# Designs tried in a protein design run: designed miniproteins, single chains, continued (5). Part 18

Each design is a single chain, and the fold is of that chain. pLDDT is the mean over its residues in the fold that is shown.

## One batch from the design tools (miniprotein)

Design m16604
Fold by ESMFold2-Fast:
Structure m16604 (fold): chain A 100 residues (1-100)
Amino acid sequence: NELVKEIEELIKKYLEELEKTKDSKEFLKIVQEFAEEMLKKFKEIKDANEAKKAKELISRFLERVTELAAKRMDPESFSQVMEIISKLSKEIEEIVKELE
């Protein structure tokens, strides 16, 4: 599936960028950019099975982002990252439910 593959490649790109980032402000900016780009891409999915696969990939990525943020960021910046993750996860879940 082309769209799911594009999502996988996008996840890999952002993960590599986040792992190289040493600054909390830059980390937060990258996470925000990921959330915006991923949500736009996810809204293009028309098939429920593709949406479920993409959701699983994104969920695993967000777990890894949470681990990195917990180790590298100050508590205030970490809280902001968790808010972005929570919002993205809810929006993705709503899209999946609408396609079912």
Scores: mean pLDDT 86

Design m16605
Fold by ESMFold2-Fast:
Structure m16605 (fold): chain A 97 residues (1-97)
Amino acid sequence: EELKKKIESIANAVKYQLDAAAEAHPELRPVFDEVKELIEQGVKEGKPVEALRKAADLVRQYAEEHPEASEIGRALADGLRRAAEEVQKLIDEYKKK
């Protein structure tokens, strides 16, 4: 399997989680839509790790400003950070070969 397909799979899984969270919390949809756009642009520009880290920071900032959403926002930010780490590991692994 190609590195690009694996990265796209991780990005799609993250976008699916964001959509599921937005269905449960419609008031968060605008910030989640912005996060999905950042991820899509980052993948297209060849900067998926940077995009996922920026997305995590954006969600964390929103959670700090909106205490009512802090729990779900923190969990999503942590998930985005973990996704960025997984993508970085894939890139490093393919660089060895």
Scores: mean pLDDT 79

Design m16606
Fold by ESMFold2-Fast:
Structure m16606 (fold): chain A 68 residues (1-68)
Amino acid sequence: REEAIRELRNAVRAVEEGNTLGASALLLVASVLDPSLREAVLAAIRALNAGDNERAIEILRRAVEELE
């Protein structure tokens, strides 16, 4: 759980830095660590693929709040 939250926070930072490939890799790791994150991770990846980085960050921050 804590490790998954850490990877989600790292993914948010990667998106903010413009590293969408790194963010996607971190999101996949988070979903393996906590399978309950799968839907949020898929939604965030879809947003990143659409070029909507702000929406991806919103989805990921909400997922962190749900786990805390």
Scores: mean pLDDT 80

Design m16607
Fold by ESMFold2-Fast:
Structure m16607 (fold): chain A 93 residues (1-93)
Amino acid sequence: MKPTREPDELERTMLFLEELLKYVEEKKLLSDEELQKMNIEVAKLLEAGDYDGAVAVALRALGFEQSQIDELLRLLREDVERAIELFRKLLEE
């Protein structure tokens, strides 16, 4: 679906994090304690305006390596849908 305008960095970050959290909850990829800890740290970084840091913390909690996090952050800036697709593909390996 072609958007009528380009989403800004906050909108892209929120779309990615919402899909990530939904997938984590549906697949039970994290324990309730791990999910709560991740959510607290992500919220703290979002409040500080560190959108890349918020995404990186969430991905690191899921066991992603720094090279994978860097690629996902790059894609998120270009195309949030592609970033979500790559995220799902890496988890289904």
Scores: mean pLDDT 78

Design m16608
Fold by ESMFold2-Fast:
Structure m16608 (fold): chain A 74 residues (1-74)
Amino acid sequence: DVPALLAAAEARAQEVVDEIEKETGVKLSPEQRQEIIDAAVNAALRVLSQGGTPQQALDAAEEAARKKAEEFAK
């Protein structure tokens, strides 16, 4: 179920944002949070379109979210 997987990718992205906010003490804006979620979902969709597994899609989503969140928090 692609919609369920994309919801999981969004949830992973939100966990990454919460983790980075806790670690850095920086509060990200709603716009920055949305950009991180969008990056995660796009990474998951890209992996799925390439024939990747659900786990590979979620791993890609988490990696994309982390990179974007770290960029905003520096």
Scores: mean pLDDT 85

Design m16609
Fold by ESMFold2-Fast:
Structure m16609 (fold): chain A 67 residues (1-67)
Amino acid sequence: DELLEALRSPDEAVREAAAERIDAELTEELVEKLLGVLPPVGAQELREAIARGKPVGRVALFYLSRQ
């Protein structure tokens, strides 16, 4: 879960790099992990992004960097 920890980093560059890595290395296992840690609104936005073929790293970054 280095990616999830990096999304919560105080360093903006580390957070942005983690968001890009999520989209580059996106797997079913990583999607399930993200859905498990996001608030309900964030989980819904992640599901919608996947359904529309949109990047999900920015959704994860938005919700996890604010916790």
Scores: mean pLDDT 79

Design m16610
Fold by ESMFold2-Fast:
Structure m16610 (fold): chain A 60 residues (1-60)
Amino acid sequence: SGAELLKFLEENKDKLKIEIDPLKKTITITSTNKEVLEAAVEYFRLTHPDYKIIVDFKEP
């Protein structure tokens, strides 16, 4: 379901800030929307399983 996750994230890209650091192998995901944040975490766990996912949920 990676394609379905990607489509959902593209439709909600205005609610996401994503910072990828290939040197540290970290991905920082920032959102004020919990469902969008959870979808982004799932997507990046599928596409970058060797990377550390850092979640930054911002209260609205």
Scores: mean pLDDT 84

Design m16611
Fold by ESMFold2-Fast:
Structure m16611 (fold): chain A 87 residues (1-87)
Amino acid sequence: MEKLKEALGLLHQAKKYFDQGDFDKSSQLTNQAMKIVKEASKEVYRKILGAMGGMIDDIINGKSVEDAYNNALQRMIKIVEEEIAKL
């Protein structure tokens, strides 16, 4: 549980940096959060991979990388929040 809360904190920080225009810092924090999720829960990590699949679909359908990333980041935050709420 504590590791999922740590990952959620990193995802919220990633969103703040993205909103400030720092895409590189946002991406680094998202990658750190995903690594923590993978080590904490294989099931939650599988759901996060689904959110990344949505990012690929957004890009194929003509969204910018930044817009696709922001949509994926919001989906990842929701997934981790919902899993913490079930505990």
Scores: mean pLDDT 83

Design m16612
Fold by ESMFold2-Fast:
Structure m16612 (fold): chain A 100 residues (1-100)
Amino acid sequence: PPLPPEEVERRRREGAERILEDLKKIANITEEKLKEILELAKKALESDDKEKAKEYLAEIARLLGEKVEASDFDDLSLEELKRAAEAIIRGVEEILRLLK
């Protein structure tokens, strides 16, 4: 028989919490850092300057524990950088939504 709606919702919340705990183990991510990543990604998306967009994405990667610099994104166009920022925004907002 199908699970009752209350149990389905509970399992979804547990799954989101488990994903966040796994992310914390991998990259020491907290809700505060996720919000910081969201703000940086929004700045990258709003930028009309490729150099600024690269710097914001490099800052996000460093917050995730990656050893990267803006120059590591030199091969990407501004439109590709903005698409990456948009994907990050969607992912972070979904995680934050599931935590609330």
Scores: mean pLDDT 76

Design m16613
Fold by ESMFold2-Fast:
Structure m16613 (fold): chain A 66 residues (1-66)
Amino acid sequence: MTASYKVTLRATRTEDGGRGYQIVSSESTGEDDELLLEAAVQAGRDAAAAIAADPDGVATGEGVAS
């Protein structure tokens, strides 16, 4: 059985100018904590890059591991 993981992370600016982070979805077809962590880390990196490109906007990052 091949494990497959997808994590979607959303980052938004709060009313006080801070940052909110939320995992809005996760998809898995197995039980492999290392692949899940890899997908989550990649989602975080993508969200951080999107924030750097548009610091006043909504950023979404996605990570996939299989």
Scores: mean pLDDT 68

Design m16614
Fold by ESMFold2-Fast:
Structure m16614 (fold): chain A 82 residues (1-82)
Amino acid sequence: MKKYTFKHGNATIELSLPEGELKIEIDGEVFTVNIAALSPEQAAQLVADAAAVTKQLGETEDYRKRILIAIGFLLRVIGLSL
């Protein structure tokens, strides 16, 4: 099992592979989704996207915008995980 942890400001994203778990923590709220087995290309892209989204969340001061960004990322990941 390999864990990736990205942290910027108040935002933390943890990604667990190959178990396929994404965890987003922002403002003490925690969102978790299970990820189905991804191709190597999808897995690499997800790691890159998690880093970018963590930075975006940490730099966004509006609480509602942060939640919408987090939910949007979760929905994209769920779509990859069918």
Scores: mean pLDDT 78

Design m16615
Fold by ESMFold2-Fast:
Structure m16615 (fold): chain A 94 residues (1-94)
Amino acid sequence: SSRIEELETQIKVLRKIKEKEDPEKIAEELLELRYKRYEEKKPLSEEEKKELEERRPEYIEQLKKEIEEVRNNHSDEELEELIKQAEKELEELK
């Protein structure tokens, strides 16, 4: 289920934000996870791989901004509640 994958990713990212990991490192790990998931569904062509590599810095900056926005708009307690809600939904889907 794509929803299970989304929830697992959300939980990992929220935990890293709560632990005050570098937003750039979180963005890099998230992007690598997305690339692996793309390859699991269909092998990427050499042209598609080149386009992703050329656009990698732009994707990292976009993800970094999104991560920083989540961090700046949520307290550690609010992040924990979001994690618990995502974990509950994940258990209901398994």
Scores: mean pLDDT 82

Design m16616
Fold by ESMFold2-Fast:
Structure m16616 (fold): chain A 70 residues (1-70)
Amino acid sequence: SAEEEALINASDKAWVKNDPFDIPEEVWENWILGKSYDVRVESAIDMGFFGVEQNLELLDLIEERYNKFH
């Protein structure tokens, strides 16, 4: 989806900068809108957030975004 593509592009830039939190909040919120938490975590890893396994702060951010919206 367009939301997933935006997140992928933003995450790629943030990851290159070694700053996964440099992803705009609106991009996170748009991405989480249509997916279950588990699917989003798996998708984030597949999208290039492989650091979510190594960086618990990124996983926590994904969870925070989900809970904030739900």
Scores: mean pLDDT 53

Design m16617
Fold by ESMFold2-Fast:
Structure m16617 (fold): chain A 76 residues (1-76)
Amino acid sequence: MPLRILVVNEDKEEAEEAAKRIGRTLRASGLDAEVSSTTDLQEGRELVRRGEADQLLVLEDGHVKEVYTREDPNPL
């Protein structure tokens, strides 16, 4: 199953370049992943919340600072 990863950075060029780099690294490792980018942390969190991305990687100065995943209460 492809893992959908969204990369966020305040700088658009850094976000796009990081997403390309991460996608290339994952592909070279034989992992099925779709990597995209955004400059808006709130937009990124909403995309994960809506199920349009599985993980949000928060970048600062081109490095991964935080990882955000969608939080859902487990219904019984």
Scores: mean pLDDT 73

Design m16618
Fold by ESMFold2-Fast:
Structure m16618 (fold): chain A 89 residues (1-89)
Amino acid sequence: MDAEVQQVRQEIRDALSLSNPDLSALSLGNIALRLKLSGDPRLREAALDTLAEENALPLLDRGVEVSTRLERPDVAAAMREFREELLAR
């Protein structure tokens, strides 16, 4: 398996394992923004697969709210795009 794909999957699982849901959501939002900016469809698909496997849709919704409250519209937009892609699957 590709090391970069495994790294993205692990980063998402690490973010989801955080006990504080706001920190978990922000960590996930930063991953989403980084993947959006990289434009690598393979890493994006790996992230979407991991989010679907972990049932992370409620955390994406929380992340949009938290990022908006923290005045991070870039992170909120990236998380909305991931949410829409998950719902389209």
Scores: mean pLDDT 83

Design m16619
Fold by ESMFold2-Fast:
Structure m16619 (fold): chain A 70 residues (1-70)
Amino acid sequence: DEKLFKEALEKFRKEATEEQKELAEEMAEFFKSEGQGLEHAEAMIGAAIIKHGKEKVDEMLEENKKKAEA
């Protein structure tokens, strides 16, 4: 579990786009209220990049954001 967290963080730091970094900051503000910070948000996005690729992750996150707003 901790190993996967580290791999996800490394992937995010190496390959995340500026837009995905901005999303991590937005998610971190939400997670701060629940006792989790920026690193948790970065790891979640990084894990998705590992599984789906960064372009697919960007598409999925945009869809989820639209669902949350409407």
Scores: mean pLDDT 71

Design m16620
Fold by ESMFold2-Fast:
Structure m16620 (fold): chain A 63 residues (1-63)
Amino acid sequence: GRTLIAKGNNGNTWEVTFGGSTSGKATNLNTGDVGSGTLGQGKVFFSGRKTLEVDVGDIIGEK
């Protein structure tokens, strides 16, 4: 799968791993919260499970 790094508009840095779809597991690298990331329109849309935080990030790299 692909692992992307995205800089969120809320100031968070997210790591997202995709298993061959546009949806994947996301980790907020600032808080340690784990949730989902969905790729759309050249951006990643994030949702954290513990904080219920929603963020939108620009892709800044790939691992």
Scores: mean pLDDT 76

Design m16621
Fold by ESMFold2-Fast:
Structure m16621 (fold): chain A 94 residues (1-94)
Amino acid sequence: SMEEEEKRRQKLLDELAKIAGVSRQEVERFAKRFPVTIEQMEKLLELLKKLPTPQQARVFLRQAEFDGLTAEEVISRLERYLELRKKIEEKKKQ
C-alpha cells in the first residue's frame, strides 16, 4: 500500500542519514535531487552499509550529486568498488 511504502521510505531516509553521518534534512535534499525507487534506495543502503566508514558513504553520495549521477549509476559504482575491495581482502588471507 502507499501508506506502507511511505513508512518504508521514511525509515530508509533515517537509515541513510545514520550510515552517511549526515542530518536527516541533508538526506531529504539529496533524495529530492535523485528520483529513486524504494527498491533502489534499499539496495543503495545495503551497499553503503558494507563501507568501513561514514566518510566513504558521504564521499560516494556527494560525488553522485556533483556528477549528476542516477541512482542506478551510483549503485553500479558501489558494487564495483565493493567487489574490488573483496578481492583485495581475499588476496591478503591467502
Scores: mean pLDDT 78

Design m16622
Fold by ESMFold2-Fast:
Structure m16622 (fold): chain A 98 residues (1-98)
Amino acid sequence: SEEAIQLLEKALEYVKKALEMIERGDTEGAIEAFDKAIEYVREALKLAKNPEVKELLESARMDLGVAATLARSGDREKAIEYAKRAIENLQKALELLK
């Protein structure tokens, strides 16, 4: 699960980067960062064996997709809300893996 931990730490880094980009008005940068975070979560899902971890990662992946869509449509407040939910689920998954 060390590889899964590294992938999730990268996902978390990109979600935080996306939030900073939204706050600065860089919508395209934020979407790219969300897409990178989703990629890392998908890779971690392939390695996950614990059903609780899988559920948390699927929830985070879905919320990141919604956040990217909301950012693209200009709904920044809701994009931030969904991104923060994804951060919480990624952090919970990391706690279970560590």
Scores: mean pLDDT 90

Design m16623
Fold by ESMFold2-Fast:
Structure m16623 (fold): chain A 82 residues (1-82)
Amino acid sequence: SEIQELMREAALLQASASVLFMHASLLDPEFAEELSRRMEEMDRLWQEMMANRDDIDKVRALLEEMRRLHAEMEAEYRRFLA
């Protein structure tokens, strides 16, 4: 149950990051290219989480990395709009 809740939060972060990337792509393809590296890292973290879902401490650590990455992507997107 707790693992399922953590995985659900991770899935929502990945979905949110994908929306940010899509909006960036509509505004500026060059900026979207810069965000593409962070999108690749989000996918890597998600894949690691799936591989380690029997280890709740590892899942929590990976989710925290995804939260930081998502916050960084949001901050970059806001700076681009300013």
Scores: mean pLDDT 85

Design m16624
Fold by ESMFold2-Fast:
Structure m16624 (fold): chain A 79 residues (1-79)
Amino acid sequence: SLEEKLEFLQRELTRLAIENDGVISVEQAVEIAKKLGLDPEEVRKRLIEAAKEKGLPEDKVTVGVAAEILTELLKEKFE
């Protein structure tokens, strides 16, 4: 269900926020997205676009940005 996917996302991102001071790689977020049944190429594209808007390196996003983008993609696919 969408609810179970959102719960999994919250747990994984909370863990990574603690381990990595709130910043993760795009590839770490893509691996979470794959487990959620999202298209890795679409996720990578959206995360890189968000990172550029924030002035972050192309391979990094904040956990907050990852949460926002992955939540939007889950709702687009599963609602």
Scores: mean pLDDT 81

Design m16625
Fold by ESMFold2-Fast:
Structure m16625 (fold): chain A 72 residues (1-72)
Amino acid sequence: LAEDLVALARKHGLAEYEEQARADAETIRKRGPVGATAAAMRFLALGIEEGKLDEYNAFIKAYLALVDAWEA
């Protein structure tokens, strides 16, 4: 999960969030979907603030799909 989230962040040009992606993976393992939802909401807020909502929305969609696939 952690490596997959790091790879996803790099793919979407968010390499600065690699360390946060590892922390998010730990939270998801410990607390389940609550950690993924919190991360998604944080990225949505950033997308709105930076005026890049479409770019962040694509990342969030891929992020949640990756977490869902990992839990399956």
Scores: mean pLDDT 71

Design m16626
Fold by ESMFold2-Fast:
Structure m16626 (fold): chain A 85 residues (1-85)
Amino acid sequence: MEEAERILYEAILEIQRALGHDEPELAREAARAAAEQLAEAVATFGKEATEKRVREAAADSLAAGADPELVELALRAQLEAIDVI
């Protein structure tokens, strides 16, 4: 849990800074919530199904016109967080 939160926190801070923001307290809260959601999904559906869901969400974001570099950052962080849950 702690390691998953750290991975997500670092990624959220990098995304914030790429967008010209610096909100570390908000990033910490977002990382905690995201880690809890991923842990719940892994507990309910398993790691493989959870990985598939985050990959599909990334594909949907790209189709909607999101920045590919930021989507890749978020996807990589989520996959790394799932691996340590």
Scores: mean pLDDT 87

Design m16627
Fold by ESMFold2-Fast:
Structure m16627 (fold): chain A 58 residues (1-58)
Amino acid sequence: MEKRREMKRKIEKSIKDLEKWLAENRDSLTPTQIQFLELAINGGRFVAERIDKTIKAL
């Protein structure tokens, strides 16, 4: 269980770092690149949510 919580925190931190990087570099990116990065952020959030639900189900 501890390892799953740690993995969730690492994923959430990576998502926040990516969101910050996207915000800082948005003007330099194409619409397609922005869409891809937003998809990656949403995918990470989905994984973190699934980990959280698994922990709560235990």
Scores: mean pLDDT 76

Design m16628
Fold by ESMFold2-Fast:
Structure m16628 (fold): chain A 61 residues (1-61)
Amino acid sequence: SEREELIREGIMYEAEGGIYLMSASVGKHMTPISQEKLDELIEKAREYDEKGRRLLREAEE
């Protein structure tokens, strides 16, 4: 169903956001990374989180 598909997509976007957050954490701790690249990874994580949350909210409406 459309609702089930929205939930699956929302979960996938949330997971991808988590991967970007992990990448930012590793880069910050393990090797020098430019502030611009750190900001980019964090922004990607935010974008994926927002998209995931939006899809999950749409499924509940």
Scores: mean pLDDT 74

Design m16629
Fold by ESMFold2-Fast:
Parts: structure tokens; sequence; C-alpha cells
Structure m16629 (fold): chain A 87 residues (1-87)
């Protein structure tokens, strides 16, 4: 559900951020049925695209859950994605 999607995207985005790669964020998004580009220039860009699809599928609540999960992971990429999706 939306909680699983938010958690997976937050974790994948944090791993991508730590490694300087978009692929972990994109693979995490795809694993929960979200759209993301593995060729994105950064984990933040992959997280932005996936967060927009998360909001489209689960509404504002999905993006808010992503922001909360991102805070638990300590990363900036998923938090940036969630904030942009909520704007």
Amino acid sequence: GKEEAARALAKGSREGEKRGESKPAAEAAKSVGLKADESAPSATRAALDAAKDLKKKYGKEGAELLYEEAKKEGGGAAAAGARTALA
C-alpha cells in the first residue's frame, strides 16, 4: 500500500544519495509500482519523479508519508521529492 511505497522509496533514495547513484532510488520505486528513471542524473531527480507518481496514485497522503519516512532515513533526496510533490 501507500506506506510500503513511501518506505521503499525513502530507503532506496537514501542508498542512492550515499552512493551518488540514481539506480537504488529508481529500483526501489519500480519495486512498489512507481515510475522512476534509472538514467536520472541523481538520486534526488529519481526521487522527484517517483514522488510525483506516488502523489498521483495515493494523493497528498502518500507524499506526506514519504516525507515522514525520509526524516527517519536522514536523507535529503526523498524529502526533496516529497516537498516538491506537495507544492
Scores: mean pLDDT 81

Design m16630
Fold by ESMFold2-Fast:
Structure m16630 (fold): chain A 54 residues (1-54)
Amino acid sequence: MGGSHMRRLSRGLQNYFDSLESPEKGEEYLKDEKSRYDLEFGKKLYEQAQKLMS
């Protein structure tokens, strides 16, 4: 597996957690399409993991 995949995974999760901790950071991520996509990816990953762990 390439490092690019791990980097995107980490980025998405970090963006999601940052948005939960600081709404201002969430808004900042929404201003940039790439950051918004990473945030949404992290949110979906978290929801999928939560569903699988239930």
Scores: mean pLDDT 69

Design m16631
Fold by ESMFold2-Fast:
Structure m16631 (fold): chain A 96 residues (1-96)
Amino acid sequence: SAAMEAAIEAEARALAEQPSTSDDIADMSLGDAMAELVEEVKEGKVEVERVGKTTIFTFKDPNSRMAKLTGKSKVSIEELYQTVLARIKAQLKAAA
């Protein structure tokens, strides 16, 4: 949704002020993962496109962390959010 997209972008931008110290995306918080996405967008490695009420991310660099995390060249913000959350949840279960 447009509201959810704006909230995620705002959160990611706020976190972009704090450089991620994690080298493993599986150990990142959701916010840190979104900050990495914002960084890759700024570098031109990820193309951001508005399609109706959603945002589509196109990963130009298949070696980016987000491209590797999703296993796709193009994802919606909702798909990306779910993928990151699933990865974080799996990491927390493995640590428990």
Scores: mean pLDDT 66

Design m16632
Fold by ESMFold2-Fast:
Structure m16632 (fold): chain A 58 residues (1-58)
Amino acid sequence: SVSSENGIKAAQALAEEHGLKVEGETGRETALKLAEKLGISGDEVTRLVTRQAIKLGL
């Protein structure tokens, strides 16, 4: 699930919205970078990625 293509796409799109450069990363790696960048927990990143996937129709 965290490694699914749609999950990775949503995580990468969210990361790019926040000014992070991500390409070829796993969903987990992207989520960790988002957590560090935003200063939030991994659980909160998972919630944001899920919301982003819904917004993108994934």
Scores: mean pLDDT 71

Design m16633
Fold by ESMFold2-Fast:
Structure m16633 (fold): chain A 82 residues (1-82)
Amino acid sequence: MAPFDPLTPESLRAIKELVEEAYKTGDPNLLTAAALLAVSHNLQEVLDLLGRYIRAVDAGNEEEAKKAAQELLTRLDELIAS
């Protein structure tokens, strides 16, 4: 068995809620929580998108942050629907 927690729809929704709240509030602790959940479930694509969003926020690039957040939320919605 892979050394990762089993992925559930509830886990994906939790990550999505953390990302949505982080985008709304700008709270970096919520992004950290989302990244830790993504790591525990081996969600590499979600981690890559989270990393892009975090880097854009840190750089003060509002347009790139918005684009990365939209791509991340779209990917999470696709995973939840699957």
Scores: mean pLDDT 78

Design m16634
Fold by ESMFold2-Fast:
Structure m16634 (fold): chain A 91 residues (1-91)
Amino acid sequence: SAAAEEAARAALAALREELEEEARRLARERGLPEEVVELVARLAGSTDGEEQERLADELKEKASDEELRKANEALSRAIERYREEFEAAAA
């Protein structure tokens, strides 16, 4: 039903918001600058490939090599923690 499809989209949107918050938390935990933290969070929450590429390029431009390494660790860990939840919601 349309209501069930809308509920599924709302659930996925909520999970994306939680993933964004977790990515932000993990990035801050790693001592990253707030500008880099926000880029990591936005990249984690993005569902648009073009936006993801733009955010990744901005992150590479603004972050040092060490900050980029830590940012990638935070992003990967956040995605790993939420992978099962996204798979369940997308089924």
Scores: mean pLDDT 83

Design m16635
Fold by ESMFold2-Fast:
Structure m16635 (fold): chain A 67 residues (1-67)
Amino acid sequence: PSTTEVTLVLGDDEVPGTLTATDDRLTFTASEDATVTLPDGTVLKLKKGTVLVFDRDGRLLSVIPAP
């Protein structure tokens, strides 16, 4: 698996973090606290260490909150 530093763009919001690519999954780990607003008005508060899991098509599968 390759890990790289990326910025996740969700609408007008940007979240810095690391992306680890595997065969069927993309795993994003937020490197700092961020608040993102989805197009439907849903507000996600991400803490440093929050993990977002996507499939290969970029579909969000799960959110694992920071402990």
Scores: mean pLDDT 75

Design m16636
Fold by ESMFold2-Fast:
Structure m16636 (fold): chain A 106 residues (1-106)
Amino acid sequence: RKEKLKKGFEELIKEIESMSREELEKFIILSLLKEGLETKEFSDEEIERIRKIVIDFLKLLSEKVPENKEELEKILKDYIDKNKLDEYEKAAIKRAMEIAIEKNKI
């Protein structure tokens, strides 16, 4: 079970790492819309910062290997609080978490 879950997180990391600037911007905009937040124009620096945060969060998930939704939500909350994430960063990692849940059937 844990090996399969870890592989799912690692595959998602590769997907995020391979995204073009345009694909990543679309991912961020979709994340904002899903949370009911207003979209904005992002700088290249903001987009790359959000990429790094999403990848860092997914790496943490691949290390911790949460087996259920409660464990995943606890890791998410602790990560947000520790790193003092803004609303855009929160939306992006929450979207990545939702994709990880669907992919790993958590």
Scores: mean pLDDT 80

Design m16637
Fold by ESMFold2-Fast:
Structure m16637 (fold): chain A 55 residues (1-55)
Amino acid sequence: GSTEELAESYYLAGLLEEQEGNVEGAKSAYQQAIQLSSPNSKVALKAKARLEELS
């Protein structure tokens, strides 16, 4: 798939890591989602919001 689809997959992985209590894994997944998405995309903004909340 596209890098955007891959970014969404990492965002979803981050949500799953949060549900399992793995905060460090979630942060890593959200950082990958941000890196693979365009700066103002929906997934980038959501991942940034989650990272800020976990920091």
Scores: mean pLDDT 83

Design m16638
Fold by ESMFold2-Fast:
Structure m16638 (fold): chain A 80 residues (1-80)
Amino acid sequence: GLAIKAQGFLTSLPTTGITKEQLIAIAARYGLQAEVTGLNPAEVYDLLEKKQVAPLTFQLKLRSKTTGAVVEATVQLSAP
């Protein structure tokens, strides 16, 4: 079901250094369309460059490409 696919996707995410484009690509492997909100590219860059140690929080909307069902999650990204 959608919950199992969403859990697989979330578990496969690196805890550090992910871009919006990488998130979308990984979600596609699980048959999910990802919509990312609140992920600032400049803050992700600062996190990757170790200029920011505080975690980033963003919203993720995952839609099943087969059923159209949606799951929303809040995701936290940490410095490497």
Scores: mean pLDDT 69

Design m16639
Fold by ESMFold2-Fast:
Structure m16639 (fold): chain A 63 residues (1-63)
Amino acid sequence: DLDEHLARLAAEDPELLEALREQAEYFKELAKQSSGESKEQFERLARRLEEIVRRAEELRRRA
């Protein structure tokens, strides 16, 4: 699973973890400037990245 692999990499790399947080925020901003299907796609991307970040933070604290 690509998301789990990325979360594991980010758990060991604080710079990658911060980059993923910034990318999630970027897609949230794009969603606010978009409408219809494009808005929904950017919201899904932002949510996916936030889940990866959450998982990475969990792994970092426990493993």
Scores: mean pLDDT 85

